Designed miniproteins, single chains. Designs and how they scored, part 40

Each design is a single chain, and the fold is of that chain. pLDDT is the mean over its residues in the fold that is shown.

## One batch from the design tools (miniprotein)

Design m1464
Fold by ESMFold2-Fast:
Structure m1464 (fold): chain A 61 residues (1-61)
Amino acid sequence: ASYTVEVPESTRVSDVLEAAKELGIEVKLAAVVGRRLIVEAESQEDARAVAEATREKALKK
């Protein structure tokens, strides 16, 4: 399942991997294009959780 969210342009794929590690969720695919973050995980709930955690981390920069 995939989830897309708007993020700051400063957001990096490394931020996604860090958020996924903290949540204990395996990410199948992650892409950041401009202000858009796309996360693919086993479930829609997992994809959303990682995407939202990544956005929160990026907004604190």
Scores: mean pLDDT 81

Design m1465
Fold by ESMFold2-Fast:
Structure m1465 (fold): chain A 73 residues (1-73)
Amino acid sequence: SKAEELIKRAEELLKKAQEYIDAGDLEKATSLLQEAIRLIQEAREAGAPVERLKRLYERVTELSKRLFERNKA
């Protein structure tokens, strides 16, 4: 389904964002996080299950905190 395709795409972008955070490329990580958030919103509009969306938002929150901590230093 469209929702499942958007979920998979968002998961891929979140994985890549984590890799860039780990590499210290905070600008690319931020860009990928923003794109992933947009895809999550599109997945919600496409009828994605609430449980799947919750996991994606939890992942976004985790990566956003890591990004903030690295940028603070």
Scores: mean pLDDT 86

Design m1466
Fold by ESMFold2-Fast:
Structure m1466 (fold): chain A 61 residues (1-61)
Amino acid sequence: MEVKEIVLKAKPEDGTIKLSLEEAKELVEKYKGARVVMDPGLANGGAVFLHLAMRKALAAA
C-alpha cells in the first residue's frame, strides 16, 4: 500500500498549526515517499506553515 500523493488543503488558524508529536510521527511514517501536491489556487503561504511545522516536529522526534 503506497501513498503517492498527498493534497494539502488545510490552512493555519491565525497563522499557526498545532500538531502533537504522535500525530506528526504517524503522518510522516504513513506518508514517507509520498509527493505533496498543493492546490494551485492556494498561494497564501499555508503550505509553508504546514511544512515548517512538520520539520519542527521531526526535529523534536
Scores: mean pLDDT 46

Design m1467
Fold by ESMFold2-Fast:
Structure m1467 (fold): chain A 88 residues (1-88)
Amino acid sequence: SLFEEIVELAKKGDYEEAIEKLREAGKKVVQLAKEDPEKGLEALRELRTAAQEVVRIATEKGDYETANRISKLASEIELETLKVIAEK
């Protein structure tokens, strides 16, 4: 799973790769939401869970800058996903 890869990268401290993979996953979630809102929302829940785990890992290591970057990115993906669903 792409979401499992994101969490594993964060556990290794590879935060820049984790952020890039999260951005990639976000694009796929938005695309899925355009095609199937129900599946898009399910994928968004998985993305949110993975992002929350990365925030937890970064916070436990005292990396609040990374935690904030991940939280902001996840929020931006959620807003875009909900926007494309609302426009259907």
Scores: mean pLDDT 88

Design m1468
Fold by ESMFold2-Fast:
Structure m1468 (fold): chain A 60 residues (1-60)
Amino acid sequence: SSLPKEVLEKAVRELAKLLGKSEEEIEEILKLSRDQLLEWLAKELDVSPEDLERALAETF
């Protein structure tokens, strides 16, 4: 879609570290597809995936 997977992976990695996830847990999360990573990030931020994708697309 409009947001590069690399940008999403960086955001997921940074948030997972803030949440206290281990490097092994982060690597497992990063094996998810682009859409699954978006869903994971949206769930952790308590927003809809559609709203998150829109906000990220407007920023980047």
Scores: mean pLDDT 78

Design m1469
Fold by ESMFold2-Fast:
Structure m1469 (fold): chain A 92 residues (1-92)
Amino acid sequence: GKKAKEGGELAKKRAEESGGTAEVEAKGDEVIIKLKNTGVGGAIGAIGGAVLAELMGGTGEVTGNAEETIVKLTGLSDEQAYKALKAIARGL
């Protein structure tokens, strides 16, 4: 939804400020963010976002490595997805 897109744009801006990139895809009830060249900060942010998603009653999965970290968020409302994406952005 609109809030998940807003959170994705925030993460994208933070990744770019750190010399990396972020791509966000929304597919049904899933939000996927791909962080590239964000280093350890991107990986820490990804873990934080995934943990927050689980604390909110959804699911967060982190795959990849420091060069390309992928976070899959499932079962979240639009507002909850925004909060998880904002947590990822804070790690960047």
Scores: mean pLDDT 81

Design m1470
Fold by ESMFold2-Fast:
Structure m1470 (fold): chain A 61 residues (1-61)
Amino acid sequence: MELEKLIEEAKKLRDEARKLGLPSVAQAIDRAIERAKETGDINLLKAAINSAKAVLERVKK
């Protein structure tokens, strides 16, 4: 359940990053989602989500 929710949250951030023209951030999130699905590593996915949020917050100024 937690993994599924984190994947959904990460997908939202990925889509936002794409809309904002941040392809490297979107790619990093996508890679974290793939790895989480393969390994179940929720810590890696949480780190990617937190990093993406920080970048998006910076873009908001």
Scores: mean pLDDT 79

Design m1471
Fold by ESMFold2-Fast:
Structure m1471 (fold): chain A 76 residues (1-76)
Amino acid sequence: AEALVAAGRAALAAGDARSAAEHYAAAVEELVREGRLEEAARLAAEAAELLRDADPEAAAAFAGAAELLRRKLEAE
């Protein structure tokens, strides 16, 4: 997951929002599969903010994922 986050940050620095979104999505999915839901929710929220202007559609998807993951963490 950490390597995918680093790749996403590098893609953003290069101006490649599409590749950044793909790397962040893969990182969130990996964290979810590992049961690291709090980290996955935090990363999804961060990706939503970082992509808000460059890719609003991807940003909305990440915001939704962050909310869903947070609800899972708060469920009894």
Scores: mean pLDDT 80

Design m1472
Fold by ESMFold2-Fast:
Structure m1472 (fold): chain A 70 residues (1-70)
Amino acid sequence: MRETIEKAEKEIEELKSDIPEEVYKRAYEEIEEAKKVLENPEASVIEFTAASLRVIGAVEDARLYARRAR
């Protein structure tokens, strides 16, 4: 999961100039939420899975937005 968050963070930074501020902000909020789950030693497998999927979804939305602007 940590690697997924790091990769998502890097990708969102690279896409920042090609996406609306709202899309960037949403993606960053999902990344921050996932970081909180990662830092929680009591987090369940379900919480890790849900956070991971939210981050992946937000990054995919940002990619689609950047692609449409092309």
Scores: mean pLDDT 76

Design m1473
Fold by ESMFold2-Fast:
Structure m1473 (fold): chain A 85 residues (1-85)
Amino acid sequence: KLEELLERAEELSRRLEEARAAGDREAVLEEARRLAELAEEFAKLGEYLLAATLLAAAGRALEELGRHEEAEELYKKAKEYYEKA
């Protein structure tokens, strides 16, 4: 199960970077939110460092889109998970 989640994280991270490179704001938003959802799955498995890393990446993407409130919420969760790791 964990290996499958790692493969999904790698694929979503790749899609997010592709969307950012293309300037596709809708795709960036969609992939960032998917990455944040996947981070919560890692947290459920106790993989807090991975969860924090993915939430921080998603937060950065949302911040770049001007979605500061959503980004702040993800950064807060990332800090909480990082402290648990």
Scores: mean pLDDT 86

Design m1474
Fold by ESMFold2-Fast:
Structure m1474 (fold): chain A 57 residues (1-57)
Amino acid sequence: MKKIEEEKRFLQTVLGLSEEDAELAIRVRRERGPEAEGELVEALLNGDRERVEEILR
């Protein structure tokens, strides 16, 4: 619980992600691991919607 809240705040404060995008990144990390989270965060920061959808498949 506490770790997820801290990760969400980090993503929002340091990377400038929206709350929705930060929650999505945390979910992907939990389901697919930190490598998949990194790819998703990169796609979100670049506005690459097609890549985001590919990762979420």
Scores: mean pLDDT 76

Design m1475
Fold by ESMFold2-Fast:
Structure m1475 (fold): chain A 95 residues (1-95)
Amino acid sequence: SVTRLILEAGALVALAEILLYVASKITDPEEQEKLIKRARELVDEAEGLLAQVRAHADSLTPQQRQEVAGTERDLAAVRESIDELEKKVEEMKKK
């Protein structure tokens, strides 16, 4: 079901955002790295689901196309947040 793939992709991106938020609030670099790694895994899984949805692009409703576009934007923002937080954690580990 395309509807299920869209909902699952959105949920995975939302979970990744929550994990990154938690990682940004803790002080243990090893625990931060574990949460960041899990967020990357969730985002990669969401991207795979969105690729499956795009294989059915011609059959998507206008509403589904808007939801996919929104999730793709959120996914890109989460990837940027992952990269920024990884850089910050690496700098903390060097001091």
Scores: mean pLDDT 87

Design m1476
Fold by ESMFold2-Fast:
Structure m1476 (fold): chain A 89 residues (1-89)
Amino acid sequence: MIEELEREFREVARRMVEAARAGNAEEAERLAREAAELARKLKELGDPRLPQLTTATAIELVGAALELEDEEKAEKVIRAALEIVRASE
């Protein structure tokens, strides 16, 4: 179960970072909600790797946001990163 949820989280995270880099903030926010739900499930199961997974994803999202010219889109991507980190708390 945990390993399967980790795999799903990594897949959603990858798609989310790709959407963010493409400037598709709406899709990034949608995928962030999916990633946050997976993070909450992993937290309930006591996954010790969850902080590493969420932190790595947040770093990639912030990196993507810094390259966006649109400040509103950048803000949405940063909020998505925060949502994922908070889900692991």
Scores: mean pLDDT 83

Design m1477
Fold by ESMFold2-Fast:
Structure m1477 (fold): chain A 66 residues (1-66)
Amino acid sequence: VEEGRRLYEEGRYEEAIELYRRAIEKDPNNAEAWLNLGVALRAAGRYDEGDRYLAKALALDPTLGS
Protein backbone atom coordinates (compact mmCIF):
# COMPACT_ATOMS: atom_id res chain seq x y z
CA VAL A 1 0.00 0.00 0.00
CA GLU A 2 2.75 2.51 0.95
CA GLU A 3 4.70 1.64 -2.24
CA GLY A 4 1.56 2.02 -4.36
CA ARG A 5 0.78 5.40 -2.78
CA ARG A 6 4.30 6.63 -3.63
CA LEU A 7 3.86 5.54 -7.27
CA TYR A 8 0.47 7.31 -7.40
CA GLU A 9 1.99 10.53 -6.01
CA GLU A 10 4.70 10.32 -8.71
CA GLY A 11 1.97 10.06 -11.41
CA ARG A 12 2.86 6.41 -12.14
CA TYR A 13 -0.77 5.31 -12.02
CA GLU A 14 -0.51 1.99 -13.91
CA GLU A 15 2.27 0.80 -11.58
CA ALA A 16 0.27 1.94 -8.54
CA ILE A 17 -2.77 0.05 -9.89
CA GLU A 18 -0.68 -3.14 -10.18
CA LEU A 19 0.58 -2.85 -6.58
CA TYR A 20 -2.93 -2.21 -5.20
CA ARG A 21 -4.27 -5.23 -7.13
CA ARG A 22 -1.59 -7.37 -5.45
CA ALA A 23 -2.51 -5.92 -2.05
CA ILE A 24 -6.15 -6.98 -2.63
CA GLU A 25 -5.01 -10.49 -3.66
CA LYS A 26 -3.10 -10.74 -0.37
CA ASP A 27 -5.99 -9.32 1.70
CA PRO A 28 -9.35 -8.92 -0.09
CA ASN A 29 -10.81 -7.26 3.04
CA ASN A 30 -8.29 -4.40 2.86
CA ALA A 31 -10.77 -1.56 2.19
CA GLU A 32 -7.92 0.97 1.87
CA ALA A 33 -6.39 -1.02 -1.01
CA TRP A 34 -9.77 -1.10 -2.80
CA LEU A 35 -10.11 2.68 -2.24
CA ASN A 36 -6.58 3.40 -3.49
CA LEU A 37 -7.08 1.18 -6.56
CA GLY A 38 -10.31 3.02 -7.43
CA VAL A 39 -8.69 6.44 -6.99
CA ALA A 40 -5.68 5.42 -9.13
CA LEU A 41 -7.96 4.06 -11.88
CA ARG A 42 -9.92 7.34 -11.96
CA ALA A 43 -6.65 9.31 -12.10
CA ALA A 44 -5.66 7.16 -15.11
CA GLY A 45 -8.98 8.10 -16.82
CA ARG A 46 -10.58 4.68 -16.21
CA TYR A 47 -13.64 6.12 -14.47
CA ASP A 48 -16.13 3.24 -14.78
CA GLU A 49 -13.62 0.68 -13.50
CA GLY A 50 -12.46 3.03 -10.73
CA ASP A 51 -16.04 3.63 -9.55
CA ARG A 52 -16.60 -0.14 -9.23
CA TYR A 53 -13.60 -0.51 -6.91
CA LEU A 54 -14.59 2.59 -4.91
CA ALA A 55 -18.03 1.02 -4.35
CA LYS A 56 -16.34 -2.16 -3.06
CA ALA A 57 -14.17 -0.10 -0.67
CA LEU A 58 -17.27 1.64 0.73
CA ALA A 59 -19.04 -1.72 1.15
CA LEU A 60 -16.10 -2.90 3.30
CA ASP A 61 -15.66 0.41 5.19
CA PRO A 62 -18.48 2.97 4.74
CA THR A 63 -16.44 5.74 6.44
CA LEU A 64 -13.99 5.92 3.51
CA GLY A 65 -16.53 7.87 1.39
CA SER A 66 -17.32 10.61 3.93
Scores: mean pLDDT 76

Design m1478
Fold by ESMFold2-Fast:
Structure m1478 (fold): chain A 78 residues (1-78)
Amino acid sequence: MESEFELLEELKKKAEELIELGKKEKSEKLIKVGEEALKKLEELEEKLERKELLDNREVVKELEELEKRLEEEKKKVE
């Protein structure tokens, strides 16, 4: 659970960095991707907090997919 929250915080930071990069590069697509990622991360955080018995594999998979998406979008602009 704590490891998942740590990954969540790291991904929130990456999403915020992507939004700032999008603002600097004037890319509406990057801003939108970062904002969508932040919304999904908030939903995942709520799921983690509400579960008494957590099968972390599904949540971790969604977080890893989000991380990959954020890195791919950032790489396209760098």
Scores: mean pLDDT 75

Design m1479
Fold by ESMFold2-Fast:
Structure m1479 (fold): chain A 52 residues (1-52)
Amino acid sequence: AREYDIDLPYGTHGYRVFVEMLRQGYVLSAEERAAILADPTLPEDVRAAILA
């Protein structure tokens, strides 16, 4: 993809960054996890990565 929604500070692209961090062994803080999981529009791929 080119530049789809790349201006977002922490949302669509923030979630993708977190997915990649989790794949590298990054541990989500309780605050980060709560914020992501509280999003009603959270993509299933991101949810699966957090729950893995």
Scores: mean pLDDT 60

Design m1480
Fold by ESMFold2-Fast:
Structure m1480 (fold): chain A 123 residues (1-123)
Amino acid sequence: MVDELIKNGEAVEKIEELLRKLSKEFNEKDIYLLIALLYALNRPSVPLSEKTAEFLNELSKKVPNLDIIYADDETVLKVLEALEEYFGVTLSDEVKKAILEIIEKIRKDGIEAFLEELKKLLS
C-alpha cells in the first residue's frame, strides 16, 4: 500500500491529500496512513522518485531528523510544522495530539503492532 505509493511516485500527493483531509475533519485512519507513509519514506524499500527525493530534501533543511517514530515530541511537531508550511495547510491541536499519542504508542509497542492495526483499519 504505502510502498506502492512510493514506487509510483505518488507519496507527496498522498501526504498532501491526507493533510488537507485532516485539516477539515479528524479521522484516525488518515492519521495512521500519514504516519505509515512518513515512516516508509525514511526507510524506502523502492527507489524514490525525483519529486519525492526533492520533497524530503526540502523538509530536511527545516528538520534534520525526519524519522518521526524515533524522534522526540518537539521534533515530531517541527516535522508537522514543516509539512503545514510546505503544503499551506493548518492542522488542529486535536490532530497533532493524536499523532503524538500514536507515535508514543509505536515507541512503546513497536512498529509491527502499528502496521497490523493499520491493516485492520484498511480492511
Scores: mean pLDDT 80

Design m1481
Fold by ESMFold2-Fast:
Structure m1481 (fold): chain A 55 residues (1-55)
Amino acid sequence: SELERAIAGLERCLAVARETGSPVIRRLCLAEAERVLAEHPSARIEALLEEIRAL
């Protein structure tokens, strides 16, 4: 439940970062993804972090 909520939140952050192209939003998404990965180590969160880095 907590992991699923975290993944959904990061997917939404990634979508907003893609839509806006804002470096500030990208940076905030990176910080959140790194925080979530520290709390919930998972391959899916690592993949989302890589997708955000690729923006």
Scores: mean pLDDT 82

Design m1482
Fold by ESMFold2-Fast:
Structure m1482 (fold): chain A 87 residues (1-87)
Amino acid sequence: MLLDEEGGRAASAAGRAALAGGESAANGAGGAIGAIGGALSAGLYAAAGGPEAAIEAAIAGARAAGLAGGGEAGGAAAEAAARTAAA
């Protein structure tokens, strides 16, 4: 089913992005914030209904968590990790 394929891909990509971003943010003392960002991205998937929205939300959440823990360098690292994992 098309919905199942999109849901599975979005969940997998968003999950990988949230995990990679969360790990990067944890190195900058933002581990808890990274986990929250991932959860919020999953919630946004349900609201927006789109795989692209879920992936972009996960990447944005990872960057925000990285910024909170490690400043611009932390934000950039978390964003890069999330983008790489989502690909």
Scores: mean pLDDT 58

Design m1483
Fold by ESMFold2-Fast:
Order: sequence, then C-alpha cells, then structure tokens
Structure m1483 (fold): chain A 95 residues (1-95)
Amino acid sequence: MEKARELIQQGKFEEAVKLLEEELKKNPSADVYTLLGIAYAMLGEYDKAIEWLKKALELDPNNPKAYATLGFVYRLKGEYEKADEYFKKAREIEK
C-alpha cells in the first residue's frame, strides 16, 4: 500500500493503477478500491473513480478518505451540492 500511495503523491497515477490492480488480484480491500478511485480521479477518469470509491464504501462504510475523494470528483464535475454532501460525510466519520 505505501508504494501505491507514494506513486500517487509523485503524480505517477498510471503506475499506481498498475500496482493496485496487482494488489487487487491478491486481496481486494477498501484501501485498494479507495486508492484506485484516487488514481483514476487524478487521471480525469471521473466515472471510473466514482465506481471504485463506491465499492470501497460497500466494504468499509466508515472510510472518510473515500467520501472526501467522492466530494473532490463531484466538485470537478461541477456538482457542488453533491460534493459538499460527501465532504460533510467524510468529516462526520473522521470525528
């Protein structure tokens, strides 16, 4: 997981997706789905990002990072009210 997070921080989103797809084959987890959603969002693949983030929330409904990333994606799509709703959910779960 740390390697995938580092690749995302370095802007190497395609490399992060490849690494995460390999991790998905071994053990699918909410963290893998969340990082795939983040990587796809940064690549501009918003609908694919939303798909992976929703899968992350199905496995872990108390995932503030997945909600925050959904807010970010909806904001980039110009859906500001929906973005605010997801950011609010992220803050409420984070305590």
Scores: mean pLDDT 84

Design m1484
Fold by ESMFold2-Fast:
Structure m1484 (fold): chain A 91 residues (1-91)
Amino acid sequence: AKEKIKEIEEEKKKGLQILDDTLKAAPLVSEEVQKLRDEFEKKSDELLNKAKKDPKKAEEQLQKVKELLEEVKKRSEDLIAKSAALEAALK
C-alpha cells in the first residue's frame, strides 16, 4: 500500500514534468497545454487522495494514474505538433 502510494506520487510528478516541458515546446497552444496540466493535476490528486484514504484500492488508483500519464504523453505530442504547424503557417 505505501509503495503503491509512492508510485502514484512519482507518476504524478512525471506527468507534471511532461506538461511543463510541453508548455515550453508548444507556445502557440499554451492555453490548451495549461488546461491539460490543470486537468491532470486535479485528477491525479483525486486518485492519490483516494489511495491514501483506502490503501486497499491503491493498486487500482495507480493503474488509473498510469493511464492518465499515457494520455498526457499522447496529447502533449499532439499539442507540440499543432503548435509547430501553426508557427510554420505564420511564416
Scores: mean pLDDT 85

Design m1485
Fold by ESMFold2-Fast:
Structure m1485 (fold): chain A 82 residues (1-82)
Amino acid sequence: SLEHDILLAMLRMLAWLAKKALEKGDYKAAAESLERMVEFARKSPLVPEEVVELLEKALEAAKKGDAKKAIEYLEKALETLA
């Protein structure tokens, strides 16, 4: 569906931005992208609860400055989603 395609495109774009920010040590930019991902994921019935939880864990890790854990949770969320 169009809604599903738009959601996946948005989540993939935000994930790319978050991962690049984390790799550069830009935790503020990473947290902003991850916060948007959590918002979109929580509002969609198409996103499994496990993905929402992984994105929330990635956000918490990013806020704590743990880039390695944030990337691990983010990658696991993307693998589970698609």
Scores: mean pLDDT 85

Design m1486
Fold by ESMFold2-Fast:
Structure m1486 (fold): chain A 104 residues (1-104)
Amino acid sequence: EEEIEKYKKEIEKDPNNAEAWLKLGRAYLRQKKYDEAIKYFEKALEIDPNNPEAWAHLAIAYAMKGDLEKAREYLEKARSLAPDTDPLVLRAWFYLRLTEEEKK
C-alpha cells in the first residue's frame, strides 16, 4: 500500500516521529495485520507515551487478536488520557465488547 511506503520513508528520515509510527500502525490495522500494527503502535508509544490515539488503537488490535486482558488494560490507559466521549475510546470499547461476546 502506497501510504505504508510513505510512512516508512518518513520514519527513515526521522525515527522519533511518533505520528509517522502511529500512521504506519493504522495502515497495517486496516489490512488486518494485527501483529505489525501492534509493533508500530508500541514504537509510537515509546516516543510519546501520552498519545491516547495510539493506546486506543493498540487496544483495538489486541481485541481483534482475542487478547482481552491487554485490550482492557490499553483501553483504560487511553481513557486516562482522553475524555470518555472521545470517538477512538468509544470505538475501542465497542470492539472489546464484540470480542468478549464471542468468548464462550
Scores: mean pLDDT 79

Design m1487
Fold by ESMFold2-Fast:
Structure m1487 (fold): chain A 81 residues (1-81)
Amino acid sequence: KAKEAKELIKRAKEEVKKAKELYKEAEKSGDTELYLKALELYKRAIELAEKAIELGKDDKELVEEAKKVLEEAKKNILEIL
């Protein structure tokens, strides 16, 4: 399960990275569609991080890493909304 949790954390981080880039583009252009796409990617990152916490529950470092990704995604959603 630790291997699966690590892969989910990696995917969650990639989704956060993509969402941040879309959000920067949205801020420059004022394009509402880009804001919505960024929100979608942050929501996916939250889902992946939550699954990683469940799968990696026996590994303290994995749980902490997944929680950091989860908190970052939630914070960024609040900045958009």
Scores: mean pLDDT 82

Design m1488
Fold by ESMFold2-Fast:
Structure m1488 (fold): chain A 62 residues (1-62)
Amino acid sequence: MLTPEELLRRLEENVARAKATGDPELTAVIQEQADTARRLVEQGKLEEAQRIVDAVSDWLAS
């Protein structure tokens, strides 16, 4: 499991990658997922946050 710091860093990287694609719809979806995962990190729900980060990373790799 990633640390809170590593999860937040990956969320920022995922948002930056989405923005770099120039796809506003993809960027909006990734931003919404990042905001949800960041909230989960703040609540100490690291396992749930990691599941979102992994799903987003898979989405960007596809």
Scores: mean pLDDT 79

Design m1489
Fold by ESMFold2-Fast:
Formats: sequence, C-alpha cells, structure tokens
Structure m1489 (fold): chain A 77 residues (1-77)
Amino acid sequence: MEEKAKRAMEKVEELNRRVLELAREGRGSVEDLEADPRVRELAEEAERLARELYEAGDWESVREILAKVQAAGEELA
C-alpha cells in the first residue's frame, strides 16, 4: 500500500517536472500540455494509482496526492 502511494507521488512529481519543462520552453499553455502525450499518460497513471489507493482505504495518501496535484495546478494558473 505505502509503496503504491510512493509510486503515485513519483508519477505526480514526474508530471510536475514535465509541465515545468514545457513551461520553460514557452509551451506551458493548457492546450500545449493537453497535446503532450507524456503529460496525458502521466496524469492518467497518477489518477489510476490514486483511485486504487482510494479503493484500498488509504485516504491519507489520496489526500496527499490530490494536494500535490492541486498545488501544481495553482502554479500553472
């Protein structure tokens, strides 16, 4: 369970890093991010892992993942 939570956090961190790379290249718009297949793949994987943790009853890890995703979204807004 905790190892799965760690994997989910790593995917969110990788997603955030990729988003920042695109932003540095001037490709940080929502349209650019949605067009990047890596961003979409990482977001989908993070969502799937968060759902699995939610179904397993690991609400604390889900909350931490959601907070990290929200913080990244606020940085882009």
Scores: mean pLDDT 72

Design m1490
Fold by ESMFold2-Fast:
Structure m1490 (fold): chain A 87 residues (1-87)
Amino acid sequence: SLEEKVEEDTKDIEFPQEVVLTVDGIATQAVPAVVMALHDAGIEVLGYSVGKRVHIYIKAESLDQVIKAAKIIESHGGTVVSVEPYK
């Protein structure tokens, strides 16, 4: 499941932590709507980058907040392929 994937990817992370979610399959034009939905959910978005994949950077207060962010992203048609600590 998406929740199990996020839990595995974040198992070595202690919160609060800035994280990057790497997203496949989302249209570039959909990214502003995703960022707005994350803000509306109380998630601090630090930024995003668009290249071969979309990277969304958040300041995560807890694992539950990362799971919530991943669910919002996937509700907009993206697939979260990894979650990593942002350096």
Scores: mean pLDDT 86

Design m1491
Fold by ESMFold2-Fast:
Structure m1491 (fold): chain A 84 residues (1-84)
Amino acid sequence: MMLSEEEVKELAEKAIEYIDQGKYEEALELLKKVEKALSEQEFSDEVKALYLEALGKLAEAQEEFEAAKKYFEEAKKIFEKIGK
């Protein structure tokens, strides 16, 4: 299954929305789709940064604070690099 960059970005953004709503299982299913797409295709740094931000938020919600910190720092570096 080949997803467009727009579809992958929408999945990552929707996963963040689900995490903010406490819908962690739904968020995880969307993040699995994003991870598979990222393993099979090259996308912009923005998509990767959104994915890492979502992983950070999910890890924080699961009290995996060390993992969350690493994901957020990686996402921040990418966002700073692309000027966002």
Scores: mean pLDDT 81

Design m1492
Fold by ESMFold2-Fast:
Structure m1492 (fold): chain A 59 residues (1-59)
Amino acid sequence: SAEIEELTERTVRELTALRKAGDSEGIEKVLRQYVEELLALSDPAEQAAIRESLKLAAG
């Protein structure tokens, strides 16, 4: 959707700036915000898949 595309483009710009600044903590926070906002824009099946992927990544 246009909302997901806009969110992704904004997130990429923020991550690029934080990476140039060397702000690892800021990168983690922006990625966490992106996932939460993406979940809010996704249907229940997509939300379940995203949450399972995050659980696997966390160990």
Scores: mean pLDDT 76

Design m1493
Fold by ESMFold2-Fast:
Structure m1493 (fold): chain A 64 residues (1-64)
Amino acid sequence: MMRARVTAEREGDRTRIRVELEDGEVRELVVDSPLDAAELAEAAAGAVAREHPGAEVEVELREA
């Protein structure tokens, strides 16, 4: 089974989202959004699950 990790970190009024896949693919973006870091992390995890059905997605929230 593929494993993926989604990390969300609050940086002032923005949230940094990092997605790491077991195969070595890494995607990072900074989102300026009214959504909380947890909501953004959940959305990213959902996107990973759609692209890789059956993947185990771990979500980590970091508050600065």
Scores: mean pLDDT 76

Design m1494
Fold by ESMFold2-Fast:
Structure m1494 (fold): chain A 64 residues (1-64)
Amino acid sequence: AFATVRVPASQVEEARAKAERLLAENPDVLDYFVIPDPENPDSVLVHIRAATEEAAQAARDALA
C-alpha cells in the first residue's frame, strides 16, 4: 500500500522527520521517498510504502 502527501518544499525537513519517526515506530511502514512535484516546483510529494492499508492511512494522517 502507498500513501502520498503533498508538502510545501519549505517544510520538507519536517516531513522527513515525521516519516523517519513512522519508520521507527511502525514496522508496517517500510520506506519513504521524497519526489519533486512535477506540476508545482514549490511543493514535493512524500510517498510512504506500507505493508498494510492501515499503516498507509496512519502515515497520511501523521504527515497531514
Scores: mean pLDDT 79

Design m1495
Fold by ESMFold2-Fast:
Structure m1495 (fold): chain A 77 residues (1-77)
Amino acid sequence: MDEIRKAAVAKMVAGLKANLEKAQEIADRIEALGNPSREEMEKALRELLELAKEAVEMSPEELKVVEELVELNLEEL
C-alpha cells in the first residue's frame, strides 16, 4: 500500500505540474477565500484530482488511494 500511495502522489504532482495554470487558478481561488469551508475545500480538491487524472493515467488502485487521501484531508480541515 505505501508504494501505491507514493506512486499515486507522484502522479498527482506530475499531473498538476502538466496543468500548472489551471492548478494555480484553483489555488488562487482558495487563497482568496482566506478561510474556506469544508465544502469549498472539497470542491477544490476534487477539481485538482480531475485535473491530474486528465494529465496522467492512473491505475484503479492508485485512483482509490488518491480519493482516500482527499477524504482524509477533508476530515483534518
Scores: mean pLDDT 71

Design m1497
Fold by ESMFold2-Fast:
Structure m1497 (fold): chain A 68 residues (1-68)
Amino acid sequence: GMQELLEEALEEINRIGVRAVVLDEPEEGLAKIEELYEKVKPKLSEEQQKILEEAVRKAKEGIERYFS
């Protein structure tokens, strides 16, 4: 359901962030996070969209801080 979709998206965002750091590919990581966000967002409730948006924000911030 929507909850399982959200949970899987959150796990994938975390995996993308870790991979971006390990492989030194911040641009690819940021692009993949955006792609996942745009794909999953319209399938979620408003409450779930807020959770996804916060996770995306934190993941992007983490990548940007690491490579800045």
Scores: mean pLDDT 83

Design m1498
Fold by ESMFold2-Fast:
Structure m1498 (fold): chain A 69 residues (1-69)
Amino acid sequence: SEVQELISRLIGRILRMIGAILDGDLEEAREALEEAKELAEKLKELDPSLTEEAESLIEQMERILKEAE
């Protein structure tokens, strides 16, 4: 389903952000986070039942990136 494809893409962006942080590439990490936010918003529109989980995940990722800066 489109929802499952979005979840897979979202996970991919989160992993890319973490990898970029480990490499010290904060610009790539910020780009991956912004892409993840866009995917999370689309996911919330297609499946509102995932809203809390999607928002919590993005908040956790923003915190991780903030601590890496």
Scores: mean pLDDT 86

Design m1499
Fold by ESMFold2-Fast:
Structure m1499 (fold): chain A 66 residues (1-66)
Amino acid sequence: MKLSEEEARELLDRAGTYVALGRPDEAIALLKSAGLSEEEAQRVLDLIRQGKPDEALELLKKATGA
């Protein structure tokens, strides 16, 4: 599914919220439901944890064909 940039940002915010709540498995499941592989979802989480949300957004857009 091709996400808009705003939809990708909302998805990233939700994933970041799950990570902040100590629920990384929920974040991975959410990203996978949007079409990411487990490896791609894990890279997005790693970028969020590193404080690189713009790089995480670009990876998400690339993975979803946005």
Scores: mean pLDDT 80

Design m1500
Fold by ESMFold2-Fast:
Structure m1500 (fold): chain A 108 residues (1-108)
Amino acid sequence: MLEAVRAAAEEAAAWFERALAGARSEAEIRETFEQAFTWLQGLNTYAAHHKDREVAEVAVELARRVKDAVAASPRVPEAVRAEFIATLDEVIARLEANPTEVVEIPAA
């Protein structure tokens, strides 16, 4: 299970970077971000229900990689980038504070 979850998270992060690079509009950027948050919510929900701290760590690692991708992307407008980074910082803080509890992850 854990190795498969880690592999899926790595593929998710790589997909997110490619999707941001290929985005043609702010709507597509927000849809890409919404997909990433859906994955983070899934990992958090699993970690909370199973008290699985290793999956909780994968969720934090994925959130950090998504944040790094947003920060590095020239395709994301400055205002949208600031909004996404602030949201991801809040999500990362919640996930780190509550690794085996369900936390609210906003849709973008």
Scores: mean pLDDT 83

